Designed miniproteins, single chains, continued (5). Designs and how they scored, part 42

Each design is a single chain, and the fold is of that chain. pLDDT is the mean over its residues in the fold that is shown.

## One batch from the design tools (miniprotein)

Design m17439
Fold by ESMFold2-Fast:
Structure m17439 (fold): chain A 89 residues (1-89)
Amino acid sequence: MEVSITAETTVLEGAEMGIGRAVVRSTEPADVTAASVDPEVTIRASGVQHLPSGESVLVVASDAATATIEFRVNGPVQATGTLTVVIKP
């Protein structure tokens, strides 16, 4: 299995939440988990996502001014990616 995670962030001016997107590409079905690196920062993401092979997009949201989100893939190859979500004041 080969997995890549490409993270991008969208800043919404005047919004209460920043939205991050992670594009996950995998040659086989994979389980993906998104979590905040800081346990005091709340994110809105599902616990474990059962993704098909190919390309999938994971969306995470946070109301913190800055949130660092870690994505982990479980399977024959473990992969991680990070995303920083920024909210404009």
Scores: mean pLDDT 63

Design m17440
Fold by ESMFold2-Fast:
Structure m17440 (fold): chain A 75 residues (1-75)
Amino acid sequence: DDTIVDSVRRMSRIARDRGDDDAARLLDQAARYVRRRDYDSASRYLFQASDRVRPVNPVMATAIRNLSRIARRRG
């Protein structure tokens, strides 16, 4: 799903630009799993990225959480 991959990759760039390389790595892994249609793994990485980001950027955390739910519905 190119739309989910593009959204996740955009979030990864934002996290990296803000200095959160760990969140960016989790998002990059999620995008890789979406590309492979492994939505279960993708959803887990998105959930972890959302949880990590929530204390510093709750808006971004909510967006990532919504992507995790979309990935779960596709699996």
Scores: mean pLDDT 84

Design m17441
Fold by ESMFold2-Fast:
Structure m17441 (fold): chain A 67 residues (1-67)
Amino acid sequence: EEERTERAISKVEELLTKALTEAQNAKPGDKEALLKAGDEAVEQALKEGVLSEEEARLVKEALRARL
């Protein structure tokens, strides 16, 4: 359902924002480090059951588009 997907994306965006901010502080402007931090956050959300496999793919694609 749209509502479920919207909530999942919102939660992952919170996790991504935190992870990306921490990575940016450690290595400013390093896109590779930012992508790694983002991927790790998405993988953790997937392992915790916050995201389905399909939702995780969509979030990773959105992250690539933003960076």
Scores: mean pLDDT 71

Design m17442
Fold by ESMFold2-Fast:
Structure m17442 (fold): chain A 63 residues (1-63)
Amino acid sequence: PELPPVDEEALREIIRGVNELAPKLTLDEMAELSREFAAVYQANGGDVEALRELLERKKKELE
C-alpha cells in the first residue's frame, strides 16, 4: 500500500497526547478513541492537523 508522507513531528505529538490520555481511559473508551481517530483521518484525507484538533478536544473533555 502507498501512503502519503506524514508530518513526523505532528504524528509524534499526537502519539504523545494519546499516551497521556491512555491511563485515564477504560479499554472501551480507548477503542472508541481509536475508531474516532481513524474516521477523522479518513474523512480528512490523512490530514494530521485534523487529528491534532481531535486530540485537543479529547484532552479538554477529560480535564
Scores: mean pLDDT 72

Design m17443
Fold by ESMFold2-Fast:
Structure m17443 (fold): chain A 82 residues (1-82)
Amino acid sequence: MEKEEKEKLKEELKKQMDQAVEYAKKAAELAKSNPEEAKRYEMEMGSYIVSASVYAVILNDEEAKKELDETMKEADKLLEEA
């Protein structure tokens, strides 16, 4: 894979991961006051995780896979705190 293509894929991976964390935070915030809306945000979070997983597979980069794993752990922890 060309260096330029790899950098663009890493940038997209980071965007998907950042969105997953943001939706996890939104879901956690609403878990007690609006459980139905919280579930909707959890579904959005899941969609971003799936997209990030696709980019990580295409990149086939060990650091990218580790960053995705840490992002998933952060999102899960945010939801558990709710």
Scores: mean pLDDT 82

Design m17444
Fold by ESMFold2-Fast:
Structure m17444 (fold): chain A 71 residues (1-71)
Amino acid sequence: PRVLFEHRTIYVPAEELEAVVEEIVARARADPRTLRVEVHKTPDGAVVTVATRLPDGSVLVESISLVATPA
């Protein structure tokens, strides 16, 4: 099976970081194609990794780096 990798970086106000992480995780968990969701906290934010099975049988692994910005 084909494995695809995608990386995104998003900048989020520090006070919104927890809520944004929770929203991303909730959306991923609601998708029946989602195989795995992992959250890793970093000193400057968090990284969310989501593995999703695509309709063609491929697996998409998305890494989302969230960088906290001062308000």
Scores: mean pLDDT 83

Design m17445
Fold by ESMFold2-Fast:
Structure m17445 (fold): chain A 80 residues (1-80)
Amino acid sequence: MEAVELAERHAEGVAEATTVERAVGHALGAIGSALDAALRGDEEGVRGAAEAVERGAEEATDPDAARLGRLAAEGARRLG
């Protein structure tokens, strides 16, 4: 599952982000992986990507990174 694997890597990036710029980059990357899954008709990939970035947001130490991850998860869910 390509989209989920990429989203999981970006979710880790959100969880580990120490700057807003890094968190934004990883949140956008997770949305991009969900969009790729949506364009391929992969509803499970869209859901998996949303769940991955939601987990990353829950694990984030930085509150801005956590908020950006949650927004990315919400956006990803709207694609599926």
Scores: mean pLDDT 80

Design m17446
Fold by ESMFold2-Fast:
Structure m17446 (fold): chain A 72 residues (1-72)
Amino acid sequence: SAALEELKRLLEELVKAGYISEEERRRLLDAVLAGDSDTANRLLARAAVRGAPVEKIQRLGRLAREVLAELA
């Protein structure tokens, strides 16, 4: 889906900027696809604490909800 592709792209940008690790990117994607909102929110909170832009975190949250809606 377009939302899943955009989610993956934004997560890669967070890795390149140093806000999350490659392992955290994989865990976040797996959590979103499994509907594990607690794990996804915890990992996004870590990125925010490390200085990730609030607009990017909010966009990732919206994309995660869009992906879950497409899988329902």
Scores: mean pLDDT 84

Design m17447
Fold by ESMFold2-Fast:
Structure m17447 (fold): chain A 58 residues (1-58)
Amino acid sequence: SAERQAKLAEIDAQSQARIAALRAQAAANPDMDPLAYVSEMLRIVGEQTDQVVAVRRA
């Protein structure tokens, strides 16, 4: 549906913004642990997946 498509687009836009913020943080912090960066990226992707599943089940 158009409503579902709009919600999915919003979730995608929010996730892209969070990923961009994390990349900017990593670029600004040369002491950032690469494992911490990967873990945070996986957390963002996991939350996006949960939100997409919730929208699709509604």
Scores: mean pLDDT 84

Design m17448
Fold by ESMFold2-Fast:
Structure m17448 (fold): chain A 81 residues (1-81)
Amino acid sequence: SKEEELRRKRLEKEVERLVDEIVEQLKKHFKAVDAGDQDTADQHQQQIQQLAARLREKLREMGFDPREISRRFTELLRERL
């Protein structure tokens, strides 16, 4: 249906945003580690964990099973790194 297509497109956009946010947090995390700023590195690591959990939930909402979710999560991150 048109409603299902709009929901799918919304989830796809949310997934793309979450992947972009994870990649940016990863870059900031490693920059902080290299600078010896452990407090900042830990904050970015916490954000990465929260974003990763949200990404897995969005993939689940899109109809991926748990095995497919893990594979797709890895694929999405590799495409951006």
Scores: mean pLDDT 82

Design m17449
Fold by ESMFold2-Fast:
Structure m17449 (fold): chain A 87 residues (1-87)
Amino acid sequence: TPPTSSDVTIDREEVEAILREAGMEPPPDDASPREVARRVGEAFVRLLRRAGIAAEVVDARALSPTTATFTLRLDGGSTLTVTVDLG
């Protein structure tokens, strides 16, 4: 049962799964949480475009040493904000 409908949170295991599904390599060992979030955002863009949905990454921000967020703009003007938790 989802606890919230305003944003999506993904953990490290889900990051690895999403990058692999999008055909992307893991981020570099020294990548910041913001850099990881940006790569995950790009993976979402690839997966959405494969499904026929136009999307782009419009923002990526570090929230903590282990947490970052990214925002996608979808076709039709909808936005999706995703939190990446690497702790």
Scores: mean pLDDT 77

Design m17450
Fold by ESMFold2-Fast:
Structure m17450 (fold): chain A 91 residues (1-91)
Amino acid sequence: MADELFEEFKKLSDEEKLKWAVRVLQLFILTREPEYARLLLKMAKEYPEIFKEAVKKLFPDYDLSNLFEDLPYLLTPFGLAEEAKKVAEEL
């Protein structure tokens, strides 16, 4: 479950957190599974700098200011748009 996976994530070093955040972001894009959507939102909320680095590493040309609109949009199908909007305001 996303909660258990996030607790594992929290125990990692910053370098390993970045690698795992990149992988979770890739898996979310490929599968669009709710567990990865929830995990991605938790990462963005609790570790915003690692989340932003993961986005830039996977999408080097992406403007991070677009996360304010794109993160809520991407998480709308999972019922997470309102929480994602609040998280994106802090990014």
Scores: mean pLDDT 81

Design m17451
Fold by ESMFold2-Fast:
Structure m17451 (fold): chain A 90 residues (1-90)
Amino acid sequence: DELKKVVPEVSDEDLEKLSKLNEEERKVFGYLMSRSENGVVPITEELVEEANKVLGTNFTLEQVREKLDVDGDGKIDGKEHLALRAIEDL
């Protein structure tokens, strides 16, 4: 529950999911967040294709949403960003 102290809006299940991201998945996350406005980025097919071209990855829209969209709203927002940062700081 250390992670839940810093990101209480994200469930323990979702925090565990984010903590299991590999290097390529973290790079895609970082790329998408670099395209965010006010810390929010919609997970669209266009952005996933752009990330794949820049990073040399081959993720599908479904894979990115399954791994990075922890609340199922089709976007990455400040909750996911804070959760991943908290995991990296541990």
Scores: mean pLDDT 68

Design m17452
Fold by ESMFold2-Fast:
Structure m17452 (fold): chain A 74 residues (1-74)
Amino acid sequence: MPSIEELEQQVEDAIKEAKSLEPEDPEVSQVAIEMMEEMLKAIEEGKKKGLSVEEVLETLLKIQAEAAKRVEAL
């Protein structure tokens, strides 16, 4: 099971990679980057509050579901 620190690093790396690539669809790419930045903030706040990895993951799933709805609305 990944630690909160490993999750934070994975999201940071994903944001850097996404920003380095030329998007095929700029609007979808922007939603994905915003989703990952929201996830990073949720991980940082979870660490600050001493939340479990499971509680942080529940928040990340909610952020992902909201981003999926935004992509479908495009």
Scores: mean pLDDT 79

Design m17453
Fold by ESMFold2-Fast:
Structure m17453 (fold): chain A 95 residues (1-95)
Amino acid sequence: MPSALEILQESIKRMRELVAQGDTQGALEVLRETHDRLEALAKQTGDKRIMHLAIFVGSLESLLTMLATVTDDEQLLKQQLERAIKLLEEEAKKL
């Protein structure tokens, strides 16, 4: 069973690749998939740290999805996705 750290590391790598390709929608889908995987892991383990991480990732996904509905500014979306990746890296360091 993958650890929360492994899930985050896979997500970070895939999101970086998609952002580099200009695939903003693909990066958002990875973030959603990551949230779902962490939520499932949190429910399975009962680990409060993983539950907090799932909530955090879900909050990022919701914010970025909402931003994507109100703006067509690809540069702004890319910058916010790059910021989200950095925040995920910081959370990975706490695991």
Scores: mean pLDDT 86

Design m17454
Fold by ESMFold2-Fast:
Structure m17454 (fold): chain A 69 residues (1-69)
Amino acid sequence: SNEGALAAQASARGAALIAAARAAGKVSVDEDGATVFDAATLKELAALGDAYGDALDAVRETGTPVGLT
């Protein structure tokens, strides 16, 4: 489905951002053992989330395939 294709694309881009942050040493662990990302990575992940939401809404309203940009 177009929604499934968007979810796969968003997941792949998110995984790439996380992998890049880890490779750059931009992750830490908090006192609860949770992984914490730097502000720049969080901003990029938030922007990806916004783009995915907008594309998903467009697909749902129009039925037309849209890619993440």
Scores: mean pLDDT 79

Design m17455
Fold by ESMFold2-Fast:
Structure m17455 (fold): chain A 95 residues (1-95)
Amino acid sequence: SDMDIARKTISEVTKALRKALLELSENSDDPKKQQEIVDKLADELISILESSGLPLFIQTADQIRDIRNDKSLTPEEKMGRILILVNDLIGKVGG
């Protein structure tokens, strides 16, 4: 069902976010490494979300792509916006 696909996709998204947050905490003094971690996370999230085939998740992937490609944003600002989008998505799915 779409709900089973959504829950599996959210689980994969949450796992990728948790890993990236740990890597960021280990590199709090390295802005270049933080940028690499956030860009890699964004690329992984886009792939996971698009692979779901669900319209809401594909739309979220497009929003993450825009954040990833916005050169005016710091890694911290990009991560903050990604976290808001993912939290909103989790709320809509109910898991």
Scores: mean pLDDT 89

Design m17456
Fold by ESMFold2-Fast:
Structure m17456 (fold): chain A 64 residues (1-64)
Amino acid sequence: DLLARILEAARKSRADLKGESIDPEIYNDDELFTAAVLLRLQEEEGVELNPEERQLLAELRARA
């Protein structure tokens, strides 16, 4: 199940994301969760981000 994999990846990448260039104090929980999910989808083999997901990730990074 793709959704279950995404949720599991998001849990792991929340810890990873706090070590990234994205400042957790600037973003609310939903924004951090979304960024974590998108980062993990990008790292998963065989999973490509669609254009909307890539744009959202870029916007979140630009706000950091």
Scores: mean pLDDT 55

Design m17457
Fold by ESMFold2-Fast:
Structure m17457 (fold): chain A 100 residues (1-100)
Amino acid sequence: MEDKKKAIEWLEKARNTPDMEKRKEYLLKAAEYANKSGDGFTAFLIGLIAGLDGIPEEWLEEIKSKLNEEQRKAFEAGYRFGKFIRELDAEWQRRLAAQA
């Protein structure tokens, strides 16, 4: 659906901007289009990227406010998984630094 594509486009814009205010705005737009799509997987992807990119926890409630109940659960699952991957990468980088 077009709304899914727009959600992903806004998510990509959020990832590519160094401006924190624009990043928040673009993530909110991604969530609005995810909601319009009705798709839980799109909400999961937004959560996954938010967790991977270390988005501030203060933004999570505002982003979730744009999603329906099932999409909020998918977003939270994605966020936890993204955060887990980020923590694994940090541990791997620490191990590599210790061997230098």
Scores: mean pLDDT 83

Design m17458
Fold by ESMFold2-Fast:
Structure m17458 (fold): chain A 67 residues (1-67)
Amino acid sequence: SAEARAYYERGEELAAAGDLRGAVYHYARALRLDPDFERAREKLAEVLERLGMPEGAVVALRHYAAR
């Protein structure tokens, strides 16, 4: 969970800096480590939509977060 939080926090920093692709990577890593991380799931979907990849959000959520 601490590792997942670290990736989530880095994702937040990157998103704030406008690095949306970097934010996606870090949010996805957080979900890989903690599939129950609702906040990271929400942020990942939001950033993917902003990148014009809404279908990618479904794939990422299914791949990194089970159920």
Scores: mean pLDDT 75

Design m17459
Fold by ESMFold2-Fast:
Structure m17459 (fold): chain A 83 residues (1-83)
Amino acid sequence: KREEKLKRIAEIYDKYIETEDPEKQKQLLEELQKLAEELNADEPENAKLIAEVLRKFEPKMIEKRYAKEKNEEEYKKAMEELK
């Protein structure tokens, strides 16, 4: 079902922002891309739902990245680009 695939995408994204291993992050992004392609093949309108799920998690990913470096200027710019 569409909802199960969307839930899996959200779960993968949560794991991505929690994982500090670059190899694991790459694998998670590849799985995310594959699920997005499957949903788009099933129904093209699903692309909008995938984009919404990804937008929801991007702020958390940026926060995790910049919390370590404490680069406030880059953090602010990245957050504004999401708008």
Scores: mean pLDDT 65

Design m17460
Fold by ESMFold2-Fast:
Structure m17460 (fold): chain A 64 residues (1-64)
Amino acid sequence: MLVGEGEAGGARVVVRVEGDKATVESEPPLSPELEAAVREAASKVKTQEQADDMAQIAAIINAA
């Protein structure tokens, strides 16, 4: 299981990838468009670095 965590501007995103399953947790909640993009990207994540980078980018976008 891969767990990516990102934090920016008071926004936090956690993405968990376990095989074909991806769970996204965020505060504040992601926009529907950003959540869909993150879930699609999470299905293609193969490394811890990719998971961390994706979560951090999502947090930056969500904080803007």
Scores: mean pLDDT 78

Design m17461
Fold by ESMFold2-Fast:
Structure m17461 (fold): chain A 87 residues (1-87)
Amino acid sequence: MTVEEMKKELIDVAEEALKQTSLEDAKQAIIDTMSVSSTYRSFAELLAQSVKDKQDLLDTIRKLAETNPILAGMIATALQLAAERAK
């Protein structure tokens, strides 16, 4: 599996999760998941305030996958957990 394939899978997971949940639940899940540190929580809160719709959030995750794949992975995981809670 290449790095490019891993990035694609991460984005696909985030996109699918966003179909299963509301934007507000997605934003809250990101904040809750990233509250492991004050720095990550502040980043999550700023991200939540900056995104206007699900497409904007997905585009932000794509940019993060290029520059900070660890943060992108945390966000994708948060969205997947939110989708599982929504059922």
Scores: mean pLDDT 77

Design m17462
Fold by ESMFold2-Fast:
Structure m17462 (fold): chain A 97 residues (1-97)
Amino acid sequence: KELFERALRLFLSLGVPERLARELAEAIVEADPLRFETLLGVLKLEAAVRKDQAFLDRLVALEEHILPVLREAAELKKQGKYEEAEELIREALEELE
């Protein structure tokens, strides 16, 4: 619950529209790397079409930081290590604050 609110606030602070920010926050909390990558890919494409290089660069940096963490957290969840997965995600989000 707190992890969702933290992730949601991060995306809203980056200028991501509320609906997509909520979906990205859910992908992070669920440790769903494929959903996260897909949603972020849509935002990156929109930024590229608008020629918003600054926003595109921020999205790329965010993906490079979060995506490996979500992949590791997903593997931890498969092993039943839910608390370790949640802590890994929390630490990654704190580094972006």
Scores: mean pLDDT 85

Design m17463
Fold by ESMFold2-Fast:
Structure m17463 (fold): chain A 104 residues (1-104)
Amino acid sequence: SMEDALIEAAVKEVEEILSKDSSLSEEQIKEIVKIVEEALRAALAAPDDTPLSDVLKEVASKEKNSEAFSLATTVLMDIVIRETGTENPTVADVRAVMEKIYNS
């Protein structure tokens, strides 16, 4: 599906960023990437005007590894804020960034 293609491209970008951090193991990167994938799936299912912070709160309620969740949200927020120039991105902003990554 298009959603799966967008998620795959975005996840690959996050994995590439995380792979440059020599302090993270392959297993830690895999765990962080899984949380990012869950967050992106939740975002794509939400209305466009939903704050990304609200989507992340929903994902947090299901996540048991607080450290991995913190790293996942930090990387994801850093990418979206950098690409959009807004500190309070919405689902529409996330979708636009994912489409940009996919088309790169």
Scores: mean pLDDT 86

Design m17464
Fold by ESMFold2-Fast:
Structure m17464 (fold): chain A 75 residues (1-75)
Amino acid sequence: AARDLLDEAFAAEKAGDLSRALALYEEVLTRYGAQLSPAERARAYRALGGLYYVAGRDEEAERAFAQARELDPSL
């Protein structure tokens, strides 16, 4: 479920379907965040931050990167 959705988000990102990837990362973090490990959440927030940045959504990108950093300080 949650990990299947995360894998689908990654596949969409690799395919260059940025709008689909963004929507899937938003959904997995918003609805299924509790099903993910801190490391999985950190990676998802990092990916989401990059997608927001590419979309010109700088404030949301900054918040997503901050969340990733808090969950995994090595990012």
Scores: mean pLDDT 83

Design m17465
Fold by ESMFold2-Fast:
Formats: C-alpha cells, structure tokens, sequence
Structure m17465 (fold): chain A 65 residues (1-65)
C-alpha cells in the first residue's frame, strides 16, 4: 500500500533524526518498524524519543492493522 509505504518512510526519517550521524544501524528484514523496535531495546544513551516519534509509530501500527 502506498499509504503504508509513506508511513514507513516518515518513521525512517524520524528515526534518522534521533541518531548521531556517526552511528550506523542494520536490522534483518529492513522494515522501519522493526528498526524502531530494535532501537528501543538497545541501550543507546544518545537516542531521544519524542511525542512526535511515538505518534508516528502509533499511526504506522494502525495502518498495519
């Protein structure tokens, strides 16, 4: 779905904003949702999660439903 792809692209963009430019992350499967979940599990002290990121994540979950 084009709408799903846009939601995933937006989430990926938001995730990239949270990272230090020197950090590289790879996740098997390559979905932005899976990447975001892995980042929440990693104890990355430089990762800042805002209300906007959480809203984007929730919207993505609604589209996947």
Amino acid sequence: SEELQKAEDELEKKIKEMFDPSVTVSVPGGSPLALFAELLVRKDENLTITDEHLKTYERLLEVLR
Scores: mean pLDDT 55

Design m17466
Fold by ESMFold2-Fast:
Structure m17466 (fold): chain A 80 residues (1-80)
Amino acid sequence: MDGDGQVELLRNFLEEARKKGATRLGVSVTPEGRLVLRAYNENGELVGEITLDLSKLSEAQRREVLTQIGNLRQEIEEKK
């Protein structure tokens, strides 16, 4: 998957997480530079998971990815 495809995959994941009412977002980074995102609903059920290869992203795309993740995290916090 190219960098543009990974940014689109993230966008689709975040929209699906919002649509399914995600209340928690798990974020981890592997030693190989892969970003793993998991979304959970209010019942603690996993509603989505994606893995992104950060090494295939430009610096601008990495900033966009982090911004989009931060936006969803802020939206979740604002609903508390």
Scores: mean pLDDT 78

Design m17467
Fold by ESMFold2-Fast:
Structure m17467 (fold): chain A 87 residues (1-87)
Amino acid sequence: MEELKKISAEFAKRAEPYAETVLAALAGKASVEEGIAALEKLAELYKEALEEAVKKGLLSEEEAEEKKRKLEGVLEEEKAELRAAVA
């Protein structure tokens, strides 16, 4: 649990600038393309965190794959909402 919390905290720190870009795009202060790129980068960082957790024995590969599938669904939904919000 402690190692997983550390991985989660490191992910959150690395994710912060991309999360700010998504919020800026939603507020009309950044382009839709910049917001989508930031969402894709957030998904990439989360997948890296899942791979790290598997390497450290904190998650099974099956658990990581389930989380990746859920992430892909959320990512596509968020990208669609961002495109619709600024249409």
Scores: mean pLDDT 79

Design m17468
Fold by ESMFold2-Fast:
Structure m17468 (fold): chain A 80 residues (1-80)
Amino acid sequence: SLEELRAAATSPVARALVRQVESLKKLIDEGKTSLAKYHAERLLREADAAIRGAEQMGDEATASVLRKIKEEIEKLLKEL
């Protein structure tokens, strides 16, 4: 769940992405589908970059949390 991801997100990048996913859910709830799609696609690119960065640093704990955040974004995008 997003609540579980919020608790697991200890890095600044992971915490920022979780906040953006929460904002994305608000856009979906408000029926702003086109804007929500735009932000979801942008967040997927940001999550991919963050995952690669964590992997290059050998930070598997952060990379694992970022992959779960990416999965949540992908699920939300498929519902749009």
Scores: mean pLDDT 86

Design m17469
Fold by ESMFold2-Fast:
Structure m17469 (fold): chain A 113 residues (1-113)
Amino acid sequence: RLELPEGVKLTIGSNGTVKLEAPDAASAVEAALQALLIAGMTENRKLAEEVIRKAEELLRKFGVSEEDIEEIVELMRRLVEAMEAAKSEEERLAVFAREAAEVRRKVAEILAR
């Protein structure tokens, strides 16, 4: 079961389109991580790339610096690549948990400034 933060809207269309709305940067990243979990478990790289692009657009809208956006996006790309390299569904979930924690840590560090 997926639980999204309050005020978040995430829509994944059958054609692979992504609509992501969030009230703040932290909520945008959490919604993106949930969508990346779906993309990784369904082995859908196109969905993962679209999610990362939408997260980048929202972070820029919320005034996150380009340097910090690039760092968050790189961590999200590492998460996607690590899930693609996983040999089982259990390994993919373990990798997601580890890499998502690093993304969350970086976002918390940025927002504490």
Scores: mean pLDDT 81

Design m17470
Fold by ESMFold2-Fast:
Structure m17470 (fold): chain A 61 residues (1-61)
Amino acid sequence: SLEELLADKIVLSVLFDGLRNRWSLEEILARLRERLEEAGFSEELKEQSIKNAVAAYQKFR
């Protein structure tokens, strides 16, 4: 869906910014939660987006 695509874009944007600026996972997740809340996504989509971000971050450890 369009909402899922927008959430994925937010996840990637926050991850790239965080990794480029050497943010901790906690800082990345705090910014991600803020962005997803601002966008008005459902709780289910927010939770899934956070899980996706954690999984992606683990690949760059």
Scores: mean pLDDT 84

Design m17471
Fold by ESMFold2-Fast:
Structure m17471 (fold): chain A 67 residues (1-67)
Amino acid sequence: SPEIKKAQAQVDLQIQAGDAMLTMLEWVLKKSQASPDEIAKKLAAVQAQTQKAIQQLQDELQRLKLQ
């Protein structure tokens, strides 16, 4: 349905935005000479936040598919 396609596009966009943000953050941290450990910890924290947002959108998409 059109609603399912739109919801899927929103999930895909959120994934792409999250990946772009993580790539930019890693670049900034490397330029600031952060240690590999510090980079890994900060990326993991941001990844956890983006995964939570993606999961909420995926849960909504799943509800739409069950209707």
Scores: mean pLDDT 85

Design m17472
Fold by ESMFold2-Fast:
Structure m17472 (fold): chain A 72 residues (1-72)
Amino acid sequence: GAAGSAAARAGIRALEAGDLAAAREHALQMGRNGDSGGATAVGHALRYAEETGDYAAAARAARQGVIQSGSL
């Protein structure tokens, strides 16, 4: 729904900006909205960003995951 889509977009933008704390908060909000698939996709991308420092690749992976989960 609209709330899930907004949280997904915000999470992806936070990852693109390297704001990992904001990305985590948006992933939690997706979970609260019932978007467990989108939350999981952003959560995995967040872990990848934390491990590699490649925020652009993490954001691309998150976008793909949230599209596949129907969040976007």
Scores: mean pLDDT 80

Design m17473
Fold by ESMFold2-Fast:
Structure m17473 (fold): chain A 56 residues (1-56)
Amino acid sequence: SEVILRAASADTGVSAETIRRLLEAYLRGEISAREVGEALGISASSVRNLVAAITS
């Protein structure tokens, strides 16, 4: 998961720590995949793929 978070950080320009917090909020149902995507500059589909990769 750490490697995937660092790759996402490099791709989005957002820190790995911020991405981790956003994905944790998404998994808790506090924010939508669309809201995470807007914060990271990626699609909601890309957010779902990122979550699947990290949780595998």
Scores: mean pLDDT 82

